# Designs tried in a protein design run: designed miniproteins, single chains, continued (3). Part 13

Each design is a single chain, and the fold is of that chain. pLDDT is the mean over its residues in the fold that is shown.

## One batch from the design tools (miniprotein)

Design m8420
Fold by ESMFold2-Fast:
Structure m8420 (fold): chain A 68 residues (1-68)
Amino acid sequence: DATARAALERWLRQKQREIDRLMEEARALREEAQRTGSEELLQQADQKVQEAQQLILESQRRAEALLA
């Protein structure tokens, strides 16, 4: 179904943008933590990485469902 495929591709592009944003935020937090020695900022960075990882797994599951 071309419509379902197009909808999935739009969803995957949106999720990729969210992943990229989370990873960029995590990098900025880690750089700030390195400058300040803040353990709280490191924990916030780790949380954003975990959120990005969950989005990656969800995106993989949806792509596999389309290919099956």
Scores: mean pLDDT 84

Design m8421
Fold by ESMFold2-Fast:
Structure m8421 (fold): chain A 75 residues (1-75)
Amino acid sequence: MSEREFELETRIALVEIAATVAIKSKNPEARKLGKEALEYVDKAREALRQGNFDEAERLIDKAEELVKKAIEVDK
């Protein structure tokens, strides 16, 4: 595994954990954002499987943004 691949896989795992917490929230907006983040996680894993690291990084960036928003609204 390359260092970049390991870094991207680690970021995906962390986002997946945070998104999974968000979808269990009592706040419907946080749940929606968490579900959207999980969709980007799935797409990022597929991009990594295809060796498309640039696309995987872009998808992970979007998933991280969605998770951040979910945390902000789940006050």
Scores: mean pLDDT 85

Design m8422
Fold by ESMFold2-Fast:
Structure m8422 (fold): chain A 62 residues (1-62)
Amino acid sequence: GKEEIKEKMELAGLTGNISREELIIFAQYVFGIDRAKVQKRLDELGKETFSVDEAADIILSL
């Protein structure tokens, strides 16, 4: 769930100022989510920086 994603983010050293590239790399290497799929979702959101909660919600939606 969302809490497990947040725990993995904390272990990876991700903070409240998570960049698009950090989120893409995290999703790819921790969850095996295709890089192109993550990029497409982030492009739809139009944001450059994410909180841990926002990033976890994005990964959960993928």
Scores: mean pLDDT 84

Design m8423
Fold by ESMFold2-Fast:
Structure m8423 (fold): chain A 79 residues (1-79)
Amino acid sequence: TEEERRRELLAEYEALLDELIARMLEQIRANPTGVTVEQAEAFIAQQRALLRAALAANAPSIAELERWVAELRAVLAKA
């Protein structure tokens, strides 16, 4: 169903986002800059909370979710 496909895409999007975040945090740990890992984690947590709130208020279409998943997959493939 459309609802099942939507849940599938949201779960995949969240999983890909978690993978990207994990890679970014490892890069910060390996190459320390002015930003601490703790500061980066706090900022990311805040942005994720805002994204979840926005998704709850304005549900994206299946086509938008498929595009977001494809974009994250492309970023991860290059990293």
Scores: mean pLDDT 75

Design m8424
Fold by ESMFold2-Fast:
Structure m8424 (fold): chain A 70 residues (1-70)
Amino acid sequence: MLSPEEAREVFEEALTRALNGEPISEELKEKLAEVLKDPEGREIFEELMEEVEAVDPAIGRVARHDLLRL
């Protein structure tokens, strides 16, 4: 399983790519799916989304929708 730091890096990379309209690689999608299967990984995702939503609520909503769709 990915470490908490690796999980956060996976989410930040996916979020950055989604916000820039860049395609998410199959490897990154697999890592996202692995992180989201773990309750700890889901907690890290929620923490990152709270940080994004604190900066821009509209961007946070779009990012949450796009990442959960994967």
Scores: mean pLDDT 72

Design m8425
Fold by ESMFold2-Fast:
Structure m8425 (fold): chain A 64 residues (1-64)
Amino acid sequence: GDPPAVPATPVAAEIGRILREIGDKWNKYLERLGELRKKMKEGMSKEELDKELEKLKKELGFKG
């Protein structure tokens, strides 16, 4: 079906794309954190946790 006829500005379209990209990255980050939290409850070692956090930081482009 055709999308609803709303006046879209170029800025609104660009913001929509950026928000979509940020939302995708944000959701991935939250999923990873949730997984790590779950593993911590299961008695994950400090060493393994540190390694996973380092990997997560690098994946997100976080240098420290």
Scores: mean pLDDT 70

Design m8426
Fold by ESMFold2-Fast:
Structure m8426 (fold): chain A 72 residues (1-72)
Amino acid sequence: MVSDEELDNAIKEIGVAVYATVHKVSKELYDKALEILLSVKDKEVAKEILKALHTSEDAEKALEEAEKIKKK
């Protein structure tokens, strides 16, 4: 009884949790990454953001790339 959007959002939350666990990011960076990803409706854009979060070694750089992708 979960909508496709709610399921996608849950997967996004798990993706951000993995990113935060590996990089030990601050709550502020975690919350900001989650807000960016959850605000994106297009699943291709969301995939690009999630990829940037997972492939970047620098947590702040990952967030900058996520914001860039969101604007497109």
Scores: mean pLDDT 71

Design m8427
Fold by ESMFold2-Fast:
Structure m8427 (fold): chain A 74 residues (1-74)
Amino acid sequence: SLADRVLARLRGLEGLSPEEAVAAIEALVPDLRALLPDDLADGLVEGFLWLARQDPAEAARTGVELLTALLEGQ
């Protein structure tokens, strides 16, 4: 599913540099907007970009956890 592909890409952030993780998250924006309401998707993207610039592994962990919880709540 689209959700499974997005989750797999988020898990992949753990192995990336901050610059690579930022680019990967930017590439996920259309897919996140397809899965979630636009306002929620945009807020998540801002948070993930902030985390990825600091710690890609934390962005991966937090991103997978939050997206899984949001998809379960939909």
Scores: mean pLDDT 83

Design m8428
Fold by ESMFold2-Fast:
Structure m8428 (fold): chain A 73 residues (1-73)
Amino acid sequence: SAKDLLAKADKHIKKGEEALKKGKKDEAIKHAKKAKEYGMQALKLVPDDDPELALKAIGAILRAIGVEIDAEL
């Protein structure tokens, strides 16, 4: 389900953020890419009548992109 994919995205975002704090840029990028993929898959599965779930999926994608950008700086 979209919620299950979002939970996977959130887990990878948190792992990416932790990797950034430890200076592990390569690990942060790997987790960010997985989070982005799960978030994008979740967004495709969101029902048309669930705008809150769609916003959560978009938020997860943006957070994942943020981790990737920070890792590349």
Scores: mean pLDDT 85

Design m8429
Fold by ESMFold2-Fast:
Structure m8429 (fold): chain A 59 residues (1-59)
Amino acid sequence: SQDLMHRAIQLVRQGRYDEALQIGQQLARDDPQLARRFGDIARRLGYPQLGDQIRQLSQ
């Protein structure tokens, strides 16, 4: 959901990588399109490994 993505972005900004990845995994199951968007945002925020992992889950 949009709210989960918002929370995940906030966690990324706080440097809480593992928590953000957990939400990314949930988004990949529930809404793959939203997970891809989150992955793109994570890469732009300077977390390319997180973004790549989420993108792979949402393919």
Scores: mean pLDDT 81

Design m8430
Fold by ESMFold2-Fast:
Structure m8430 (fold): chain A 51 residues (1-51)
Amino acid sequence: SMEELEKMVENIEKSLREFGKKHNIPEKDVEESIAAMTALVTSLFKRAQEA
């Protein structure tokens, strides 16, 4: 469902930002990773919904 997708995206954002802070990764790289992971997860959820 879209609600589950939104929760998963929120968790991915939180986890990646915390990981970035802990390992001193540039914010730009963290944001690029969030965008990429969000696109992949969104694609998987769309495929599940269309079945």
Scores: mean pLDDT 82

Design m8431
Fold by ESMFold2-Fast:
Structure m8431 (fold): chain A 82 residues (1-82)
Amino acid sequence: MLSVEELEEKIEQAEKGEISSLSDDELAIYTEVRALESLGTRDPEDPRIYDISDTPLGKELGKEKVSRDELLAYLAELRAQS
């Protein structure tokens, strides 16, 4: 599995046009990272922490920061309800 830092580097390279194409696995991971970013903003000092203070989720939960694992669990619950 790619680390969060490796995922971010590939995303930045793709957005800059430095990568001509992403593999199917890389696209799946890119989609997952974008989904997490829709729920919160990754903390620049700790990639395991996301800032949700300015999001609807943050206002609902009354929290400013959550772990990546907490966001992944929430995303998994949303997907399981489909």
Scores: mean pLDDT 65

Design m8432
Fold by ESMFold2-Fast:
Structure m8432 (fold): chain A 78 residues (1-78)
Amino acid sequence: SSQARRQQIRQQVDDLLRQGRIDAAVDYLVATVGGRGALRIMDDMIQQYRANAASTRATTMRNARIAADRLRARIAQA
């Protein structure tokens, strides 16, 4: 289902961000849902990381913000 697919996408992105593989996370999202869809998912994930700040590593939040900035740059160039 579309819900299970969205959960799988978010899990893959979270794993890549935790590993510091920022460009891989951005490329995976753009290939899977397109640039604007990718930014929406990334912004939603950043909000969830903020909601879980006590259990979210500072490096994961930093990587997520960098990914969002990279996505905004790609959208602006399109």
Scores: mean pLDDT 86

Design m8433
Fold by ESMFold2-Fast:
Structure m8433 (fold): chain A 76 residues (1-76)
Amino acid sequence: MEEKAKKAADEVIKELEPEVQATRSRDEAQVLAVRAANKTYEKALEAGASDEVAIKYANETARRVYQAALAHLAAR
């Protein structure tokens, strides 16, 4: 169960790598993090995860994407 949700999270992070690299502001980073959470939640539920597990991995994915975008901005 968690393994399927984790795989969904990893897939979303891979899909959004180009958008992380194109992030220009903290507001754009926040929007990207919200999109990452929504995509992960949907994919996790489709994969058969419970709502609780889907929310957990959606939040984790949002945090990871947001931090990656902030790191990209700081590296400029």
Scores: mean pLDDT 83

Design m8434
Fold by ESMFold2-Fast:
Structure m8434 (fold): chain A 65 residues (1-65)
Amino acid sequence: MSEFEKLKAEIDKLIREVRENVPPELAERFQRAADTMLAAAKTVEQAKEGLKSLKNAYDYLLRKS
């Protein structure tokens, strides 16, 4: 598999975890942010930085809950 395909799989897994652990309205905002990031990412490095930002956002949401 390509590096980009692996990163997309990690993002999909993260989205599933978010949907399970946060309120639906926050999960929807997180999904939209992930979709926007993935659509804008033209390189593997941009996708990696996006995934890192999404993981940090999820950690923040868990700490506030």
Scores: mean pLDDT 78

Design m8435
Fold by ESMFold2-Fast:
Structure m8435 (fold): chain A 61 residues (1-61)
Amino acid sequence: SMEEMQRRVQELTDEMQARLAAATTDEEARAVYREYLLGVKAVMEEHGLPVPASLDALIAA
């Protein structure tokens, strides 16, 4: 459902923010952000939603 998708994305966002706050290097911060973007993409694909080109570009960077 849309509500389930929104909840999962919010959980991913909260986890990313907590991990970013704990990150001590730029490399760790980049890894955390990349993991978050991959998680959001997976949730969108699981729910049959089109992935924005901007999201794919951020993951590829």
Scores: mean pLDDT 82

Design m8436
Fold by ESMFold2-Fast:
Structure m8436 (fold): chain A 88 residues (1-88)
Amino acid sequence: SEEERREEIEEILDKAIEEVKEKHPNASVEELLELLLEELVKYYEEKGDLETAAEMYELFADFYEANKKYEKAKKYREKAEEIREKLK
């Protein structure tokens, strides 16, 4: 069901948030978001959902580009491209 799927996603997010907080208690909001992204991408790669993993990196690249952080945008676009190469 949709409710069951949402509960599963919420549980995964809660676990990722706790892991990131424990390892990086003094991280900024931006740093926490990047660390959460890496944990979520790792989860989807291990699950075999490479399309979602690539889309997550692309979303972050777009966000950084919109904020004129071009070096970070390039980094995440390159990571997304590496995942997409595995999909061919």
Scores: mean pLDDT 78

Design m8437
Fold by ESMFold2-Fast:
Structure m8437 (fold): chain A 96 residues (1-96)
Amino acid sequence: GEAEKLAKEAIRLAEEGIRDAKEYYELLKQGSKDGTRITGLALRAIGNAINAALLSIKSGEMKGNEEAIKLAEEALKEGDPLKSAELALEAAKIAL
């Protein structure tokens, strides 16, 4: 149904966010000075985490899944892009 489609899209976006966040931290660890690339990865990871969390909330609301909604709300409050994307992935999986 529609709720499952939203949860599957949320999983896809959260997984993309995790990949971008991991590359972001690897570039920082390597001492990269490419500020444009580093900033772009961080913003893309954050954007994907936010979108995944919002889709997980919508899916959770359609199914009455309070745990998925709570985890997605935690993802939206998380300042760390990797942790935010990981919380959004967990919310999306629970919403599925």
Scores: mean pLDDT 90

Design m8438
Fold by ESMFold2-Fast:
Structure m8438 (fold): chain A 90 residues (1-90)
Amino acid sequence: SLEERAEEVREALTARGLPSLGALVYEAARLAVQAGDLEGAEAILEAGEALARATTPDERHMAAVRLGKALMTLPEELQEQAIARAEQEA
């Protein structure tokens, strides 16, 4: 499921010392699904998975750029909610 996939990404990013990014990906994907934006949710999860799997600085940078672009496709209110959730984990 998308929720299981989002939790796996959150756990992987937390294990890499990026708990705020893990929370951001999880909350953004959840909000996208609730809004009916399945394409947005998929893009966010794909970017989060790429970031979790990145082994070089260049791969990490490219994945982070993709995540940022995916997040910006969400309505501004949902972007703010996802960011607020990430800040709680910092």
Scores: mean pLDDT 86

Design m8439
Fold by ESMFold2-Fast:
Structure m8439 (fold): chain A 66 residues (1-66)
Amino acid sequence: LQEKINKLKEEIRKAESEGDNKKTAELLVELHQLLDELGKTTDAKRALYEAIEYDPENQKSKELLA
């Protein structure tokens, strides 16, 4: 699970450097779900808020927030 999180964080950094806001948001939603599974609630919420900032129209991110 930690390996999956590390790989996902690398993909997020790559998408950010390429300016792909939509892909960055999608990857942050995945990170949120993995962190939530680990009980890392604070980190999970942070990832979700960042996803909404990158793509505020992402319905999936909005649903997961509340």
Scores: mean pLDDT 75

Design m8440
Fold by ESMFold2-Fast:
Structure m8440 (fold): chain A 91 residues (1-91)
Amino acid sequence: SPLDERFTELMEELEQLALDPSLSDEQRRILAEIILTAQKAYALAKEKEDWEAFERVVELLETAVEAARNRASDSELRKLLEELKKLLEEL
């Protein structure tokens, strides 16, 4: 589906951004957790056929890619991680 293709594209972009050598160890850790949490939330949303949650994962992942590109603060990245974790817990 177009959303599956978009998810894959965003995951590849975020994984590449997480390899930026100018990132702090803490920023790399937060981005790694965002990637892992997004994969889990995506898999569960698809299993449950929760298309609203699926769209929300893609939306949060788009925000995470933009935040990483703009060298967002650790606190901003942590807020995105918490939103993804909340979504995963509510699935």
Scores: mean pLDDT 86

Design m8441
Fold by ESMFold2-Fast:
Structure m8441 (fold): chain A 88 residues (1-88)
Amino acid sequence: MKGELTVFTVKEAPFKADGTTVKNVVFEKSGDGLLITWEDGKVGKPPYLVTYGEAGSTDLKSAIVEKNSYLIKNLDLSKEYTVEIDNA
């Protein structure tokens, strides 16, 4: 049916979204990855440190980001991930 859309979602990532560092965090599927966008919180501003990885893993990856968005590529959207955003 042409009106039916398949929505791909990643498990809700536990991120520090108390409005202090970042707010209005949005996760959006982008190709083979996940686009994360956010707004500056009360004290948060670029550069940001984005830490991510499979839920329960000790092998986390980090990226320093000078903008309010980050694209994680080659993400297996069938798995659960954790994402944390802080000031770099």
Scores: mean pLDDT 64

Design m8442
Fold by ESMFold2-Fast:
Structure m8442 (fold): chain A 68 residues (1-68)
Amino acid sequence: MEEEVEELIARLEKLGREHPFAGMTPEQALEAARSLREAVEELKKQGVPMDEIVERLRAALEGFEAAA
């Protein structure tokens, strides 16, 4: 589960670096990936199931890939 979350975050970070949004720098793309990891940790602390977190990340990635 952790590996799957990290894989999805890595793919989102790669998309952000390859298709920067509104003047986003590579540093900002890395910061966004770090913020996603922190958000995942926060959701885990709140008792959100890992499967739900994975589902949300996967939906976001699919949307980004369709737009890229």
Scores: mean pLDDT 67

Design m8443
Fold by ESMFold2-Fast:
Parts: sequence; C-alpha cells; structure tokens
Structure m8443 (fold): chain A 69 residues (1-69)
Amino acid sequence: MEKLIEEVGKAAREAGLELSDEQLQVMAFGVSQGVSIEDALKAAKKAIEKYGHNSSALAAEIHEVLLKQ
C-alpha cells in the first residue's frame, strides 16, 4: 500500500493536483481495486471541481469508475 500511495502522489504532483494524505489513500485504494492511475487522477480532478477537497466525494467518484468496468 505505501508504494501505491507514493506512486499516486507522484502522478498527482505531475498533474498539478494538490491532494491531502486522506485523498492519496482513497486514490491508492481505488488503484488497488483495479482503477488505473490516470482514471484515479481524473476522478480526483472531477471531485475537486465539484466539491473541493472532500475525501468522501473522491471515494464516490472512484466507486463510480469501478462500477463502469
């Protein structure tokens, strides 16, 4: 899990997204469940645009991506 959090954090930084540790953990969980890092970043950007830095909103967007697989 730690390596996934680091990998997601690096990708988020490269994409210009400032994420909290909680948001990084939610994204890493999504990636561990089969969401690509790119799709997780898209979900994070969408959640931030609609709801700001809200970990629950990010979790909902990750869940939606998982359901579309």
Scores: mean pLDDT 76

Design m8444
Fold by ESMFold2-Fast:
Structure m8444 (fold): chain A 75 residues (1-75)
Amino acid sequence: SELDEAREKAKKAFEEAKKVLSPEEFKKAFTKAVDDLTPPLQKAEKAGTPIEELEVQGYLGLADSLEKAVEEKKK
């Protein structure tokens, strides 16, 4: 399912970020991802987006943000 695929993508991104980033860098990247995702997810929720679709958006957004933080660290 899309939800299972999104969860696996987020899990892999989370594990890679913990491997590449320091604990402080990970906390900053994770906090930024949550802060960046909260407004669009709240807007989608108010628009009547189903809970499972919100979860998919949340996991994919978290994965993308953590992947970006890892790529920036590797540069």
Scores: mean pLDDT 84

Design m8445
Fold by ESMFold2-Fast:
Structure m8445 (fold): chain A 64 residues (1-64)
Amino acid sequence: MLKEKIKKALVDAGVDEKKAEEIAEKVSKIKDPHEAAREAALEAHKEGATPEQSTKVAKTVMDS
């Protein structure tokens, strides 16, 4: 499911598991993949992910 893929990508980017689950739930409700990817990357960056890690999260959302 999209939510599980987003959660995994966020955890891999260094986001805490509980926070990653909250972000994944929020992002999975966004119907536009480009908006979802942008929001996921932004949230990952706020949680301390590098620009490269945030980009990987965005790519995972768009490819899902």
Scores: mean pLDDT 80

Design m8446
Fold by ESMFold2-Fast:
Structure m8446 (fold): chain A 89 residues (1-89)
Amino acid sequence: SHEDILKGVQMLMRIMGLLVEAEIHLKQGDVQAAQQALAEADQELSDLNQFIDELKVTDPETAAQLQSIQNKLQAQRAQIQQQLQAQQS
């Protein structure tokens, strides 16, 4: 439904914001703040995964679109984590 699309978009926007915060902190050398932003992004990604799984039963088309965008955000999160690990070495 339109409400499900809106909810999914709001969840995705929150995750995107947290990933941007992590990148900014990482560029500033604030490893602890970057780790905190990634931990919050992981929690939001978990909540989104649950929403997508529930949505697959009632609206598989919207679930597939949200899953595609989530996969891209998970890839971005992994790149930030890799950069963070490199800074700790």
Scores: mean pLDDT 89

Design m8447
Fold by ESMFold2-Fast:
Structure m8447 (fold): chain A 76 residues (1-76)
Amino acid sequence: LSPEEIAFLVAAELARRLEGVVRVEARADEKAKSVHVTVTFASEEAKRAAEPTAREVARELGERYGVRVTVTLRTA
């Protein structure tokens, strides 16, 4: 899988597991073998509730695919 495909998989998994999501943006850096996904929430409560799951998804998929996965959580 390319880093771009991995970014899509991370975004899809986060969208599946998280509530209160307004927007998900994914980007990949093929040279650095890194993936960055930004998730925007409707409220601070939704964002805060999502933190443990986002961290776990980043860890699991980063380990599985051998890339650095960073997830940034924001509020609208």
Scores: mean pLDDT 84

Design m8448
Fold by ESMFold2-Fast:
Structure m8448 (fold): chain A 106 residues (1-106)
Amino acid sequence: MEEQLKKNQELGQESIDLMKENGKKVQEKLEELARKAEEISEEAGKAVREQLEKAKEDTRYMVEKGKKLIEKGEKPSKVAAVAAGGAISAIGALVQAELEVRKILA
């Protein structure tokens, strides 16, 4: 039981670490998009900045949710599902930011 719990915690932590890494990469892309959008339109830059802040908050929320699952000794598959959800949300924020920029600059 104790050895299996430790292995489950390690696998869960790997999922959270991958989610953090992917979240950081998306945030870096959003920051670059915001900088480029701001050069063309302050309104477009603000729209990207709003998606960046949402992505940061969503990543923080999903990381805390994943940590709580690890603390409760939940299966690694549940932590991986939370991490996958976090990654999908981050990609969604990037896509939404690009759509907002196109709409504003249209």
Scores: mean pLDDT 83

Design m8449
Fold by ESMFold2-Fast:
Structure m8449 (fold): chain A 110 residues (1-110)
Amino acid sequence: SAEEERLRKALDILQEMVELVEETLRKIQTMSLEEAQALAKKTAAEVKAKLDEMESLITDPTLLKQLDEAKELADKLANAKTIEEAKRYALRLQMTLSSMAIHLAVKLVS
């Protein structure tokens, strides 16, 4: 169905964002503050673009709320002033995106 196709596309985009944020978390541990901030801003920008793409595919109010929360966390990640702060917001973003992916996966098998 058209709905199943939209949900599958949204899940694929979510999985791409989860992988991107996980890679960012791994790399940030070994970087200087300047390198970590540059990567955090790049990751945040890519995540925000993907979240905007997803917004057109989602009608579920719970997912739309989580999408807004993810956008806020991406903004905080982009503006992180320390490696610890960048890691904190990246981890929170990963958790939110993973929760959204689980919610969508459950819908696809129901």
Scores: mean pLDDT 89

Design m8450
Fold by ESMFold2-Fast:
Structure m8450 (fold): chain A 69 residues (1-69)
Amino acid sequence: FVNEMIDELIKAAKEGKVKEAFTRLAERARQLGYEDIAAFFEKMRENAEEAKKNVDKYALKLLILYHLH
């Protein structure tokens, strides 16, 4: 799950499809019961340009949230 999310974010950033990636990741996180992570991705979708610049930072936040849940 986490490794797949990181890979998807990196690929999306390279292709300029960060917004689509965040939509998919939010849905997947919600299906797995990680509501906080899903809400985080939905918010990042709204700020896709800023999220695109800070992909590494958001990947780190995902790892932290995943371990805390």
Scores: mean pLDDT 67

Design m8451
Fold by ESMFold2-Fast:
Structure m8451 (fold): chain A 98 residues (1-98)
Amino acid sequence: AREEAARALEEALRHLQEAYDLSEDEELRLALAMEIMGVSVLLTATRRGTATAEDVARQAERVERLLERARAAGASQEVLDALAAAARHLREAARLLA
């Protein structure tokens, strides 16, 4: 479960970095950088056995809100797909830690 949760967080991080690289909007890039930092902290905590399902679920909620904001701002489909994939992997990580 912990190893699988860490892998799901690594996948979420990869997709957030994809969204960052594809984004041309400065505000969206800043928001993505903050979410990347948050997931990186959770990945470290998961490997140390200190991460909670609640902490990861809150991170998923933040990424889901960012997805909604990006969609409203007219972000490309590739950026929206990457954000959706990141959110799905965060939800899976939360499930595995519960």
Scores: mean pLDDT 90

Design m8452
Fold by ESMFold2-Fast:
Structure m8452 (fold): chain A 90 residues (1-90)
Amino acid sequence: LSEETKEQLKKAIEELDKAIEAVRRGDGEGALKHLDKAEEYVKKADLPEDTKNIILTLIDNAKKAVQRGDYDWAIRLAQAAKSLLESIIG
């Protein structure tokens, strides 16, 4: 991975962590803002299309879970996205 791509993925992970913490404290609006930022960093990252699509799908489903109040699922989906990003960075 390029250093630019690693930096974008690290920022996405940071935003996913902030989203998870927002969900844990019941801040759905804050969670959505952080999920949106994570999504932007993933979109900017130079990743294989299939990998990028999987991560973006996880983030989108986490946003939908937050919107309907499924906070447990939102956390699980955000954690899955984070774990996949961490595995890519090494």
Scores: mean pLDDT 91

Design m8453
Fold by ESMFold2-Fast:
Structure m8453 (fold): chain A 73 residues (1-73)
Amino acid sequence: MSPEMEEELKELEEGIAELEPVDPQMAALLQQQLEEAKKLFEEGDFLSGEMTLGAAQVALASLKRVLELEEKK
């Protein structure tokens, strides 16, 4: 994994942690996607890993906006 991918993974982990007290079921689903992305990167499947990570990031951003987890909404 590159340092840039590690930063994206960290941002996703932080967002999932913020979502957990509000929507634990969705947080668990996103956590599974994060784990799958990490596994794909470890196996050298960077394309599938990046796609899985990107999908989880988009889902998290949409949920944060809908659930008003951030005052910037």
Scores: mean pLDDT 75

Design m8454
Fold by ESMFold2-Fast:
Structure m8454 (fold): chain A 62 residues (1-62)
Amino acid sequence: VKGGIEEGVRKSRGLSGGVRAETVYNTLLNEYGVSEDQALAAAAEVFGGKTIEEAAAAVKKV
């Protein structure tokens, strides 16, 4: 279980690991048209393992 948790965390970060936090935040603001507060929430979701598209869609529901 511990090995599976570490592997899952590394893979989730790997999906976002090529993209810096600033790039994720700016992409959300500029390409997805979310507010600054929504961009911060969506960036947290991306670093939690979601794609930028999934995170943007989640924050747009509010």
Scores: mean pLDDT 65

Design m8455
Fold by ESMFold2-Fast:
Structure m8455 (fold): chain A 64 residues (1-64)
Amino acid sequence: MDPEVLAFLTSIPGVDEALARRIIDAGFDTIEKLRAATVGQLTKIPGIDEALAARIIGAARRHR
């Protein structure tokens, strides 16, 4: 697991460490994969609604 990805995900309001771990374990283990993700893909993860999915993708696209 990349510590940078975990720290990035937990910096997003609504994402705790347990949810961040579920996102990584679902295959979104890099910021590049999160930037390429769709709302529909993220909402398949328990605990993520459409608004949170859009927030995660938007944050990943602005991360450098």
Scores: mean pLDDT 82

Design m8456
Fold by ESMFold2-Fast:
Structure m8456 (fold): chain A 87 residues (1-87)
Amino acid sequence: GAKTMEYSAEVKEAQVELKEIEKLIESGNKEKMEEAVRRGRQLVSRLEENSRGSRSVGAYYLSMESINLVQRARKLIEEAEKQLKSI
């Protein structure tokens, strides 16, 4: 596997997805923000499963990057849900 790379393809895809989620939230549109919450929750689930599978030293940095992305995604979901409640 790609354990020695700075980022795996999965981590790079997650970073792209986070940017799209941020755009959906910034739109202020209820339907787009609800989509952002759904996509964010799916992203969190995928990254948490990936993090649990990474038990070797060679995969440690990928696990840490996944954890960081999960935290960012959770914060975006929380902000979107708060905004949706105010609409």
Scores: mean pLDDT 73

